# Designed miniproteins, single chains, part 17

Each design is a single chain, and the fold is of that chain. pLDDT is the mean over its residues in the fold that is shown.

## One batch from the design tools (miniprotein)

Design m566
Fold by ESMFold2-Fast:
Structure m566 (fold): chain A 83 residues (1-83)
Amino acid sequence: SEAEAYRKKLLEKKEEVAREVSRLLVEASESDPEVREQIALLGGQAIHLLEQGAKSDIEKGEELAKQGEELLEEARALAEEAL
């Protein structure tokens, strides 16, 4: 039950991150292609880590979610610099 609740939490966060990454790419649409490509790469990696976390135990899921959040913060920073 706790594991299933945590899995759902990570899948919901994955959907939220996917929407945020899409928004960041729209906001950076007039930026250099290299910047947009890097945002897409970092965002994609963050989404992948959350998906892997949802398939893992809680401890490993928390570790992977933290790594995903760090990559998402990098994507946000690149998008801000591009504006």
Scores: mean pLDDT 86

Design m567
Fold by ESMFold2-Fast:
Structure m567 (fold): chain A 90 residues (1-90)
Amino acid sequence: MLEKLKEEIEKFKEMTGKEKEIDELIEEFKKLSNEERLKVIVDNREAANAGDKEALIKAFAAMYVLSEELIKNNSKEYADELAKLYEKHK
């Protein structure tokens, strides 16, 4: 559900007041692989849990990008499998 993910990131931007910084991090993390995005989340998790706002922002931005990419990738794979099924039954 991509819409809920977008609502959560917008709320996080409002809550932190760091909209520009979060947008810049999202664009940077879009250039990373899923493994590199996961590493950003893991590397920042302890500091974020301890109240480090910068670590929380980095972890959340990476999690958003990873989640959006996985949702988009899964929907494409699902559409392709559906198309194959329709051609096979015609």
Scores: mean pLDDT 73

Design m568
Fold by ESMFold2-Fast:
Parts: C-alpha cells; structure tokens; sequence
Structure m568 (fold): chain A 69 residues (1-69)
C-alpha cells in the first residue's frame, strides 16, 4: 500500500483550482501510473511520453512515493 503522505498529495492535486496541478492529480490517481513510478528509477523511465508540462508535480509525487517505500 502507498503511504498516507503520497495519497494525501494526490488528493491535494486533484482538489487544486490550478489546472496543471489538478490534471497531474487525476493522472497520478491511476494505479497503473502509480505502479510504474514505484518500479522505476525516474519519472522519465516510468512515463517516457509524459509531457514536461506535468513534470514538477510528477517529480514531487515520485520523490514522496520513493521516500516512503
């Protein structure tokens, strides 16, 4: 199971009024994306086709998921 910190971060993103942050939260709510991030050494390795537009939020989420594993 994922840490409370990671789950809380994703919920924060999904409830954001910032469109970029909100969309990042919606994508990060996908279990397949979560599993790819957990198994990979970087966001680019996990999701090579993800837009750099989402990178700040994906990098933050990646660091949280790795730190609390």
Amino acid sequence: SYSKEFLDLVEEYKNSTDLRKNLSGQLLSDPSIQDKLLKSSSVKEALPDVSDYFYPYFDEAFNVIKKNR
Scores: mean pLDDT 79

Design m569
Fold by ESMFold2-Fast:
Structure m569 (fold): chain A 97 residues (1-97)
Amino acid sequence: SAAEAEELRKRVEEAKTDEEFVDVAAEVLRRREGLVPDEEQRRRALEIFRRMVEMYREGAPVAELEEFAREALATGVGGRLGLLAFQFYQEKERAKK
């Protein structure tokens, strides 16, 4: 719904830590797919998120980010969660410009 989209956008704008981006992504997976990531999946998501943020900040080519994302998705829920969290991070960074 429009109200859910606005709530999600606000949570992304308010996210300040790596953990908060993963929390927003986890809520999206819960609402859309009924997936509740466990502690190990959340830990893996943080690892993937942090690596992708590092690559992005270092100016890695889009092709390298896409290749890493493909490999991350192969790790299951943790990989999907980390990639989704990174997509929200990119959206917030672009909104600052």
Scores: mean pLDDT 85

Design m570
Fold by ESMFold2-Fast:
Structure m570 (fold): chain A 80 residues (1-80)
Amino acid sequence: DKEEALLKFVRRLLEGMVENEVSLNSLITGLKTMAKYMIEVEGFSREQVRKILLDAIEEVVKKYPERKEQLYKALDIALS
């Protein structure tokens, strides 16, 4: 399933970004790039992309709760 594969990929990408202490701006850019790819290349709707990114962030937040505010802020800006 493409949706499950993308969720797993985004989760791994975000975990790597958190572990490498990337900036808020880098998180925003990464999320924007992934959203654009999912819409333009894979044909997902904006609602499907929002759900995949939210689900991925929720899983990352469970592992890195100290990054919660930064990750949700990056998502809000990326989806604006």
Scores: mean pLDDT 86

Design m571
Fold by ESMFold2-Fast:
Structure m571 (fold): chain A 79 residues (1-79)
Amino acid sequence: ALEEMKELAADFLIELAKKLGRDDAAARLEQARAARDWDAVEAVWQEIVDEVSKDPEARKIFEELLAELQERIAEIAAA
């Protein structure tokens, strides 16, 4: 359960990084996920959040992807 949620969060961040054009961040997240290095995933998350907070276009992409994730979680919770 907790491990599955960490993997889901890492997958979400990888997709977000790719949509933002942050191929470097996506590669670091993929490596961290494979190594189960959740501290490294958190560090990249902080970098992405800082970028999103300063760029309206990045914020829009983040909000759209977050809405998709929330819908998927709701479907899982309803099953």
Scores: mean pLDDT 79

Design m572
Fold by ESMFold2-Fast:
Structure m572 (fold): chain A 65 residues (1-65)
Amino acid sequence: LGLTPPLTISGEVAEKIGRFADLDGDGTFGAADAEEFGRKLIMADKNRDGVLDAAEFELLVRLLK
C-alpha cells in the first residue's frame, strides 16, 4: 500500500477480466467489485513490475474465483 506504481493490464486482459466479473452471477460490475478487483490485481502482480502477464492473470482469476 505504500508506493505502488499504477498497474498496467493489456486491453485484452482487461476485457476478459471485465467479462469474468460480469459472469460472476450478478450480471454487473459495480464500484465495490472494481475496488476489490484492484486490490487483487496488485496481489496478482507477483514480480511487481507493474504489468500483469499471462501467469499473473491466471493467479488473478484464482483470487477472483
Scores: mean pLDDT 58

Design m573
Fold by ESMFold2-Fast:
Structure m573 (fold): chain A 105 residues (1-105)
Amino acid sequence: SPLLKQVNNLRNTINQAIELVQKAKESGNDPELVLKAQVFLIAAYGEAYVAERLTKDNPQLLALIQQVLKLLDETGKYLVKGDLEKAIEKLKEAQKLVDKIADLV
């Protein structure tokens, strides 16, 4: 389904964002790696927004996608503050919700 493909794309983008934030943390908060993580976070936000539009007529899936969008917003705030550990925690919470959504689609 188009929604499953979109959810799988979102999962892959979030996984790449997690890897980049982990590398940034290991590098002592390298600004270039933080910037790359922010670019992938913006991509994930766009993919989640498309998924939101695809679920407008399914209230249960819509609520889960909206929770993913909220977790991505929280991740962005932690990246700006340089709190990479909390950014990773929020991205992993988003990843678990995306896995749950994929199982429901």
Scores: mean pLDDT 90

Design m574
Fold by ESMFold2-Fast:
Structure m574 (fold): chain A 78 residues (1-78)
Amino acid sequence: SMAEAMAALAEREAAELRAEAERHLKQGDSDTAVALLERAIAGLENVRAAIAGAPAEVEQRLDALIAELRAEKARVEA
């Protein structure tokens, strides 16, 4: 479905941004890591809004990933 395709693309983009954020954290660049995590969260939230009313499994998967990334961002900011 289009919702599944959009979710899969957003998840892949978020994973790439998350990996880049982790590399920046290992180099001591927390500000860049936070910015990358914010970009990942924003991308997922945009797709989540666009697929509203899609199969519950897809919505739940995106919601869980958004929550996980928000928690990771909060840990970096602590």
Scores: mean pLDDT 88

Design m575
Fold by ESMFold2-Fast:
Structure m575 (fold): chain A 97 residues (1-97)
Amino acid sequence: LEELLARARETLERIREIIKELRELEEKAEELGQEELAAWIRRQIERFEKELEELEKKLEEAEESGDVELARKVLREAEELLGLAAIELAIAKKILS
């Protein structure tokens, strides 16, 4: 359980770093007058923040209850979200290049 909780927390922190980079790219898109791209990035940030919040709640539940299966599920969902966030970040970077 402790190892699963630690890995999940690290994965969620990596997602937070990607969200931070997306916010920087949103600002850059706005400065360049690319309003549609800025709006798209903003929608991705909102989606990821909502999913991150739900995963944080489930992780807290897993820790409080000692539910190994819930912790495992949260880790899987966090890794999937990290993958998706990384792809969206790469797309935003490519368009702004």
Scores: mean pLDDT 87

Design m576
Fold by ESMFold2-Fast:
Structure m576 (fold): chain A 71 residues (1-71)
Amino acid sequence: MDELERNRRLVERMRELYEEDPETAESLARAMAAITRAHLDKASPEEIRMVAEMLRVAGDEAGAAEMEALL
């Protein structure tokens, strides 16, 4: 439950970054997704959902859908 508030704050930070520097936000979200996929066995479902939402906020709808498919 505390995880949901933390996840919301991280998504808000990603949205702020996207508004200031979309290219950096997209690159960061993509890098986070790649790291999560490489260590999927260690990732919690909540972490996967958070990364998917960060990808959406950064404009990568397809990447977000692929991350959610891992759930």
Scores: mean pLDDT 79

Design m577
Fold by ESMFold2-Fast:
Structure m577 (fold): chain A 86 residues (1-86)
Amino acid sequence: SMLEKIKELVEKKLKELSGGKETITVDQALAATKEVAKELGVTLSDELLATLRRLLEGFSVDGKVSIELAVELSTQAIMLALARQS
């Protein structure tokens, strides 16, 4: 249930920032991830944010990633942070 809730919040935020488009910038994906983590009371470490940024940049084409990829990577980052704080 927590995984599903995080995934839904991430997807909603990414779609809002993309204006309903299928792609989003790396910076917007990171901003969405930080906002969702903050809403959930989860602290993202600098190392985890740097790792997420590198993954998003590595998969980006012209500075953009698919919403699908951004949802998966951002959700995993928040889940890892949550597990480490539990």
Scores: mean pLDDT 86

Design m578
Fold by ESMFold2-Fast:
Structure m578 (fold): chain A 85 residues (1-85)
Amino acid sequence: MREEAREAARRAVETARGLGEQAVALEDKEKAEEALQKLRDSAEGATAYLSRIDPEVGAEFGREVGAILDEYREKAEKKHAELEA
């Protein structure tokens, strides 16, 4: 069960990276922001779920996915700022 939680966390991180890249690729700033917000909401739910199974796994996942979401948010903000310049 704990190993299954770690596998689920790893796959969720991989999914977050793929969806984050797709969101940043969007030319429409509002659509990119909506996509990133939905991804963040999903990540928070997954973190809460994993923390109920194993607090350590949940904390590790939360740190990893949080860093990924912050990275993609910054990339999207920079891209749209450059497109408006």
Scores: mean pLDDT 79

Design m579
Fold by ESMFold2-Fast:
Structure m579 (fold): chain A 109 residues (1-109)
Amino acid sequence: MEKVEALDERLGGDLAIDLEKGMALIVLSVMILQKESVETARRTAERIVNDDLTLEDVEELAEKAPKELRKALVESLSGILLGLARRDGDEEKAKEILKFKEEMMEKIE
């Protein structure tokens, strides 16, 4: 691999995490504006900013969010966690997140 390609790969990974964070924050902002589970949405937004997001946070929002927002939340929040796990080289955690996402998406379909 060329040095430029290796650098672009790292930058692409960080950008992907930032884009998933942006998508999640937009959806959480919609929940807050609609007065739907405001405290849960606010807490999750804080955890996204602080990189403290957990699978339990994703599950709680998937249960409490309006049905039309659940799929977008599970996808974006799982995307953040997956990106962070891959950045850290934690292949076992990445596999756990992918399995969790599949199970949650099946549950909300």
Scores: mean pLDDT 78

Design m580
Fold by ESMFold2-Fast:
Structure m580 (fold): chain A 66 residues (1-66)
Amino acid sequence: AMEARERALKENKAFEYYVKTKRDLEAGKVKIEDVKKALEYSKYASPQQREEITKLAKEALEKVNE
């Protein structure tokens, strides 16, 4: 019970940081801290969601290097 709840919370965190990073990228803002958090929690997400998070993170990091 507790383990299932903890996993669900981590999956929710991955999605929250994904949405935040996506919004910040569209607004011309990028926070590496949020990108790192999304990647860290992505290991608890579905394979499809993890791929999307990784792709978004790469794009965000490339913008920072400009």
Scores: mean pLDDT 75

Design m581
Fold by ESMFold2-Fast:
Structure m581 (fold): chain A 55 residues (1-55)
Amino acid sequence: SEEEMRRAEEAVRNAVASLRALGRDDLADQLEKEGRELLEQGRYEEAMKLADSRG
């Protein structure tokens, strides 16, 4: 659903921002890439779990 997609996008975005704030750009880039692929495939729950694991 659109709400699930938005929540997953926000979770990935926030986790990426947190990693960048910590100077962990390599990890942020990896999460951004993996999260984007999951979001593009409609795997919103997996994208959120990935963000939770890294944030």
Scores: mean pLDDT 85

Design m582
Fold by ESMFold2-Fast:
Structure m582 (fold): chain A 108 residues (1-108)
Amino acid sequence: SKEQRDYERALMAVAIFAENGGDITKTTKDLTAFFSPEEAVEIALYLAGKGEASPALKKHVEEAIKAILKKKPLFDTPSPLELAVLGGFAKNQKALKILEETAKRVGV
């Protein structure tokens, strides 16, 4: 579904941001593999607390962060991507700390 695709794109964005240590420039570059250049910039700035996001983007980012922090997939049939992201955060304390700081900025 479109909703699952938008959620999975938000999972990728959050994972890439955290794995890049919250670095806006590196995150923006990596996100261009999955997003338009304009979307990549919007997402990176939003996650860094330096920009606003659309309501739809905010919703899916908040869902992604909650899933990772609760260690619980959003959908009853988790995708390989969702399982890989949740598993990756369980093994990376530095990325998890950046995600926790991001959660506070976006109100999760």
Scores: mean pLDDT 86

Design m583
Fold by ESMFold2-Fast:
Structure m583 (fold): chain A 90 residues (1-90)
Amino acid sequence: SEEDKLIEELDYLLKRYKDTVSQLIELDPSEKQDAEDELKYMEELVEKGKELVKTGTPDGISQAKRILGGLRGRVLSLESRVQQLQQQKA
């Protein structure tokens, strides 16, 4: 279902973000506190997104999709930063 796909994608993005945060901290330990605070915020957004999907309402689904879009942007931004740091240290 659309709901199952949204929940699966939210979980996938959170896992991807967590893996990227671990890589960032290994490359730049000074970023640890800020990265862990942002991860906590991402975890809260994912839980809110899942609750909105579980309502089954058009408004809830629409809000969850907006959260999903924002999460994708944050994941891509963090991955770009990690990739740049890896290239600078190669």
Scores: mean pLDDT 87

Design m584
Fold by ESMFold2-Fast:
Structure m584 (fold): chain A 55 residues (1-55)
Amino acid sequence: SASEEEALRLYNRGNERFKLGDYAGAADDYREALKLNPDNADAAHNLGLALEKTR
């Protein structure tokens, strides 16, 4: 579905931002991905890591 495609796109962009050290941007993308797909355990875990990095 369009929502699943958007969730995946946001999750992938969040991962790219995380790898570049943009933890705040990654956290925002993971939050939006989880609104569209709350069952993405990897996005939830990576959101936690991104938030730890922003303090």
Scores: mean pLDDT 88

Design m585
Fold by ESMFold2-Fast:
Structure m585 (fold): chain A 97 residues (1-97)
Amino acid sequence: KEAEEYAAQVEAALEKTKEAVREGAERIKKLTSPEDGEAIEGELLGLADSASETFKSAVEKYKSDAKKVKELAEKAKEFLENAKKKLDELVKKAEAA
């Protein structure tokens, strides 16, 4: 039960992070100032890093029940790395425009 509840919390945090990244990416696309785009990217990367630390903590806490939590944490890490790459690309595109 505790492991299931924690897995649900990790999944909810991941979905919230996905939504924030999506909104930020749309804001960056509409910007005409590269400095504003870089600031938004920095904020989103900071949020992603904080979420990543939360997922690491979850895996550490539930090592004995960890298989499901670890799988969710690995998926979250992969998503955050891909999100960082996409945000960097969008900022560079805004700078070129």
Scores: mean pLDDT 60

Design m586
Fold by ESMFold2-Fast:
Structure m586 (fold): chain A 81 residues (1-81)
Amino acid sequence: DAEEAVRRAAEALRPVARALVEEELRARGLPEAEREAVLAEFEREFEEVVKKTLEKIRAGENVEAIKARAERLVELVEALR
């Protein structure tokens, strides 16, 4: 279902996105404290996006479109690895 598709997409994307952000911050030479702050902000923003997406599904908003996009995102993440 749509909620399950979104949860699977979030589980697949979260570690990959976090690792890419962390690598970019390290490549830019940011101090550890600044990297930790940016990663904490990323985690918070990621959780809010997931929460809002689930709320839209529960409200019946664009359910099929959200499901299709979530399923495609999982496929793209799997294709990268």
Scores: mean pLDDT 82

Design m587
Fold by ESMFold2-Fast:
Structure m587 (fold): chain A 72 residues (1-72)
Amino acid sequence: NAAFEHAVAAARALVNGDYETARKHAEQSAEILGDEKVREELLKIVDDAEAGKLTPEQAAVRIAKVVMDALG
């Protein structure tokens, strides 16, 4: 499941404070899913984590949930 693999990579990058890598993997996950709304949600989660509105752990859980919900 390539979309979920990219979501896991984005989550890992978030907990390491690597927001650029997290954005790249979030965008790849959304592109595989073909859903622009999912892309917007995933990028907002990364932005909120970088801004300190979410802990890295909270952001990682939200990314996984968004991608799992999109997969059904």
Scores: mean pLDDT 85

Design m588
Fold by ESMFold2-Fast:
Structure m588 (fold): chain A 77 residues (1-77)
Amino acid sequence: MDEDLKLLEPLSEALDVSPEFLLKLAYDVINGKITSVDQLPLLRGLSRKDKEKILKEKPKSIEEFVDIMKYLLDRYG
C-alpha cells in the first residue's frame, strides 16, 4: 500500500489529484470496475483518447498502470 502510494505521488502531482484518489482509481481500472471512458474522472493533461488508451491496455498491476500513465503524460512534457 505505502509503496504503491509512493509510485503514484509524481503522477498525482501531474494529474492534480491526491495519491490516495489515484490509487483507488488505479485499482478500479485493474479490477474492471471502470470499463468505459465515461466512468473515468477529469484528469489534468489527459484527453479522452488518452483515457481510452488506459482502458485498452488493460493494466493488471499498479506498476503497469504507472507505466501507461507516464507514457501518456510524457507526450505533453
Scores: mean pLDDT 76

Design m589
Fold by ESMFold2-Fast:
Structure m589 (fold): chain A 60 residues (1-60)
Amino acid sequence: ASVFSGTVDDDGTLTLTGLKDGALVSAVAEDGTIGSATAVNGQATITGLPPGRVTVTVHD
């Protein structure tokens, strides 16, 4: 699994690209909000996160 910092947009959306199809992505925000998505066509989008920095984990 890869772990890195991501940034959530002002609308509460985190978009990741360059992923393998079927990769599970999880994100944990500073306030403890957790979001997850599965990559489709190399992209995963997680919504409902507070804007700002999150910790992203990609499970390939």
Scores: mean pLDDT 80

Design m590
Fold by ESMFold2-Fast:
Structure m590 (fold): chain A 71 residues (1-71)
Amino acid sequence: ELKKEVEEIRERARRLLEEARRRGNEEAIRYAQRAIDYADMALTVPGVPETQVYLDLAKRYLEEAERALEE
């Protein structure tokens, strides 16, 4: 189930990146890209503790991207 959560966060981050690019919000673009990068790391690292750390980072940057889009 942890892998599904990472994939869901990655999916949301991808959609948010597209929205940020459409709006020309460079800060949101950077945060959304970081969220995708950390989600990708979570899917590739061995071990649950490492996956959890990168998942938490992906979630944090996804939240920052959402805030940046709200100005």
Scores: mean pLDDT 84

Design m591
Fold by ESMFold2-Fast:
Structure m591 (fold): chain A 60 residues (1-60)
Amino acid sequence: SLEERFREAVRGIYETLKDDKEAALENAYAAAREYFRQIDPSATEEEVRKRAEELLAEYE
């Protein structure tokens, strides 16, 4: 599913960039924007960023 691919993308970002939190966060934002563009294009940037941050934090 699109959600599973989004979760896998963020997990991969975390694992690859675990020592560069700023880069991990920016890449997670990009993945979240792409995901929301497909499932809810009306989502605000704030909602998109919050979801990326929440998911990325789940792997810490």
Scores: mean pLDDT 84

Design m592
Fold by ESMFold2-Fast:
Structure m592 (fold): chain A 89 residues (1-89)
Amino acid sequence: SPGANAASGGAVGGATMGPEQAIRAGKLYADATGANEQARKAGMEAGIHAGRGDVEKASEYARKGMYLNGGKEGAERWATAARQAAESR
């Protein structure tokens, strides 16, 4: 369970979400929605960059996956999943 809210930023819509939380939300969203192949690849890239320690790049790819999986509507779905993940303390 996530214990700290410091990295979450609290704002939906990509304002200040922390990179780790963004990656976690991206995975949760992909699992829930059956993300298309391009969105899935973006999620994989996010994971690779996170593993390399490039936290900023990782969060950028996570957001890209969100756009590829539904544009504006996908963004809202992803934001909902991210909020649920944050609340599951």
Scores: mean pLDDT 56

Design m593
Fold by ESMFold2-Fast:
Structure m593 (fold): chain A 85 residues (1-85)
Amino acid sequence: EEKLKEFLELVKEAEEEAKKFAETKDEAAKEKAIELADKALGGGMAAYVEALLEQIEAGAPHMDPERAQALVDAALESYAKFLKE
């Protein structure tokens, strides 16, 4: 399960960077979250994470950590469901 372990590490890193962007609006963190998501989730799911990060940025100028966390969790839940199917 070496591949699964690596994927989980990338997903966790992407989640942390997305949370950092949600809290700080740091564009470097957003870019890194997208790159990590692309590596872990594959191209299709990376686009989904990108859309969520853009919603966070545009929809919440004063970043709400709870809402940002919910959006990140939803993206990761979608990925987990996709892997299960």
Scores: mean pLDDT 59

Design m594
Fold by ESMFold2-Fast:
Structure m594 (fold): chain A 87 residues (1-87)
Amino acid sequence: SPLLEEFIKKVEEMAKKMKTLSLEEQKKLAIEFLDEALERVKEEFPDDTAAIARLEEARERAKKAKTMEEIEQVLKEVYVTVLDLLS
């Protein structure tokens, strides 16, 4: 799937950038990524209420994250959710 390949590429590029960023910059980048992912999922899969709820929960967790490890955990969970949705 072109959407699956595009998503994987974006996640890999983001993970690479994260290694060079401060906590505040990582948090901002993660929230921007989650906002874009949530908008696209709502547009393409509006009836997948479980996936939408999972992404909304992930966004709130990212906003409240106090460590880089918490951000990484949220992004890993989002990766699994979107991967399952696009597969």
Scores: mean pLDDT 80

Design m595
Fold by ESMFold2-Fast:
Structure m595 (fold): chain A 70 residues (1-70)
Amino acid sequence: MLEEARELAEKAAELLRKKFGEEAAEKFKAQVYGLLAKIEELSKDPETKEEAEEKARELKEELERAIEAL
């Protein structure tokens, strides 16, 4: 799930770069990769691993919607 979310983030950033330019893509990447880093940190703790998987799934769905809207 987390790996799929990262792949979708890269795809969304590339589409944003083509449509709105490099600054928009870099700002989006900063926000999304910040969230991905936090989810990855949660995934290292057995107590929060399930929550991390749920957050990764939510992010994946948001990224899929963003890509479809572009």
Scores: mean pLDDT 80

Design m596
Fold by ESMFold2-Fast:
Structure m596 (fold): chain A 75 residues (1-75)
Amino acid sequence: SFDLVVQINRVVARVYATLPPAPSEDARGERALPLVRAVSAAIAGDAERARAIFLELGRPEEAERVAALARQLAS
């Protein structure tokens, strides 16, 4: 469902908004890269990869939320 994709992106956007300010566009891109990879994995239905990325970022609640949304999307 497109709605599930929107919800996944909303979780990712909230995490990104809580990251420290980036000193440049290049630094901003580097900080965003794991989140972009997590979104790609979640949309592809790879809940375990999306979960692992958020856990590596120290975001266990968002990891479980995105994994649950990815599993629903894969259904």
Scores: mean pLDDT 78

Design m597
Fold by ESMFold2-Fast:
Structure m597 (fold): chain A 96 residues (1-96)
Amino acid sequence: DKEAKLAEIQQLIAEGEALLKQLGASQEQLDDFRSSAQQLIDLLKSGDVDADTVIDQLRRTVALLKALLVGEDAARDLALAEIARRLGVPRAEVIA
């Protein structure tokens, strides 16, 4: 059901934001995360990605953020920049 999957996606986005805040993410990093999440929802609505793919991507992102909370502080700074890229929603010109 699309409504149930959208609810799970919204919950995973909320979990990701909470974890990013806990890791000390800046407002800019939070805004980037929100923008990427919204683009994933837009791609889902257009049919360019399926809900299960979006859920899997968000689950991996949440798991990575949780792993960073137990790691060394030096790893967190590097990984925050990479998480923004890894969650990276393909722009229209990248969707082939």
Scores: mean pLDDT 70

Design m598
Fold by ESMFold2-Fast:
Structure m598 (fold): chain A 70 residues (1-70)
Amino acid sequence: KEEEAKELAKKAREASQKAADAIRAGNFQQAAEHIKEVQDYIEKLKSLGYDELAKELENQHKKLVAEALA
């Protein structure tokens, strides 16, 4: 519910940051694992009906990964 959605959003942001950190460190294998974690959390948010929050997190994640690759 609301608490569950907040926890999923927090975990998605944490996993996204870990993915970016792994990219900057050249650990692309670890980055791929964290990217998958972000996708799983976003999917769960969508299943709970938080589509707008999920889309916002997906866009933030894509920007963070793109910045890490630049």
Scores: mean pLDDT 84

Design m599
Fold by ESMFold2-Fast:
Structure m599 (fold): chain A 62 residues (1-62)
Amino acid sequence: TLSIDQLLEIWKTEPRSVAAMRIYKTMTKLSPEQRQELKDTLLKAGVPQDVIDALETAVEEA
């Protein structure tokens, strides 16, 4: 599992599709509390709300 700092680095440096997949995989391994912390951090870092909402929905459906 990747740290929040590593996921932010990936979002800044890798293609959006690769970053989204890595974030999704990390979210599926997190507790609800850790997932909320990740979502808040990503939003503050400039990840669009729509992307965060789509990832959360995908995790809930998995």
Scores: mean pLDDT 74

Design m600
Fold by ESMFold2-Fast:
Structure m600 (fold): chain A 66 residues (1-66)
Amino acid sequence: FLDEAMKKANEVAKKAEEIETEARRLYQKDPSLKDKADELIAQANKKASEEMRKISEEYRRKVREA
């Protein structure tokens, strides 16, 4: 279950990184979109942190109940 949690965490990180890369690409193409890109990056990081927390909670639950 540790490897399962790590796999999920890696997927969450990968998705956040992908969104960040896409957002940066957008404002590099059009500087007027910088504020929107920053907002998207912030939201992606917030969601990633929340999903990471959920994964940690589930892992901790399994460890304590095991």
Scores: mean pLDDT 78

Design m601
Fold by ESMFold2-Fast:
Structure m601 (fold): chain A 62 residues (1-62)
Amino acid sequence: SELEELARKVVEAFGRPLSDAEIRRFAAEIAENPKFKGKYSVEEFERALRRANEEFRRELEE
């Protein structure tokens, strides 16, 4: 989905797993972007970022 693809790009852009604090901060920032405001909640972005973060972590172990 668009949300999952965006979350994946954010994690990949940093080239490392994000901390919980970073996930919360980026989720809030993205949710306030006019492009996404009212389309997705902060909680939806947090879930997508946490999922992308975990997938990135798994890929580093392969």
Scores: mean pLDDT 78

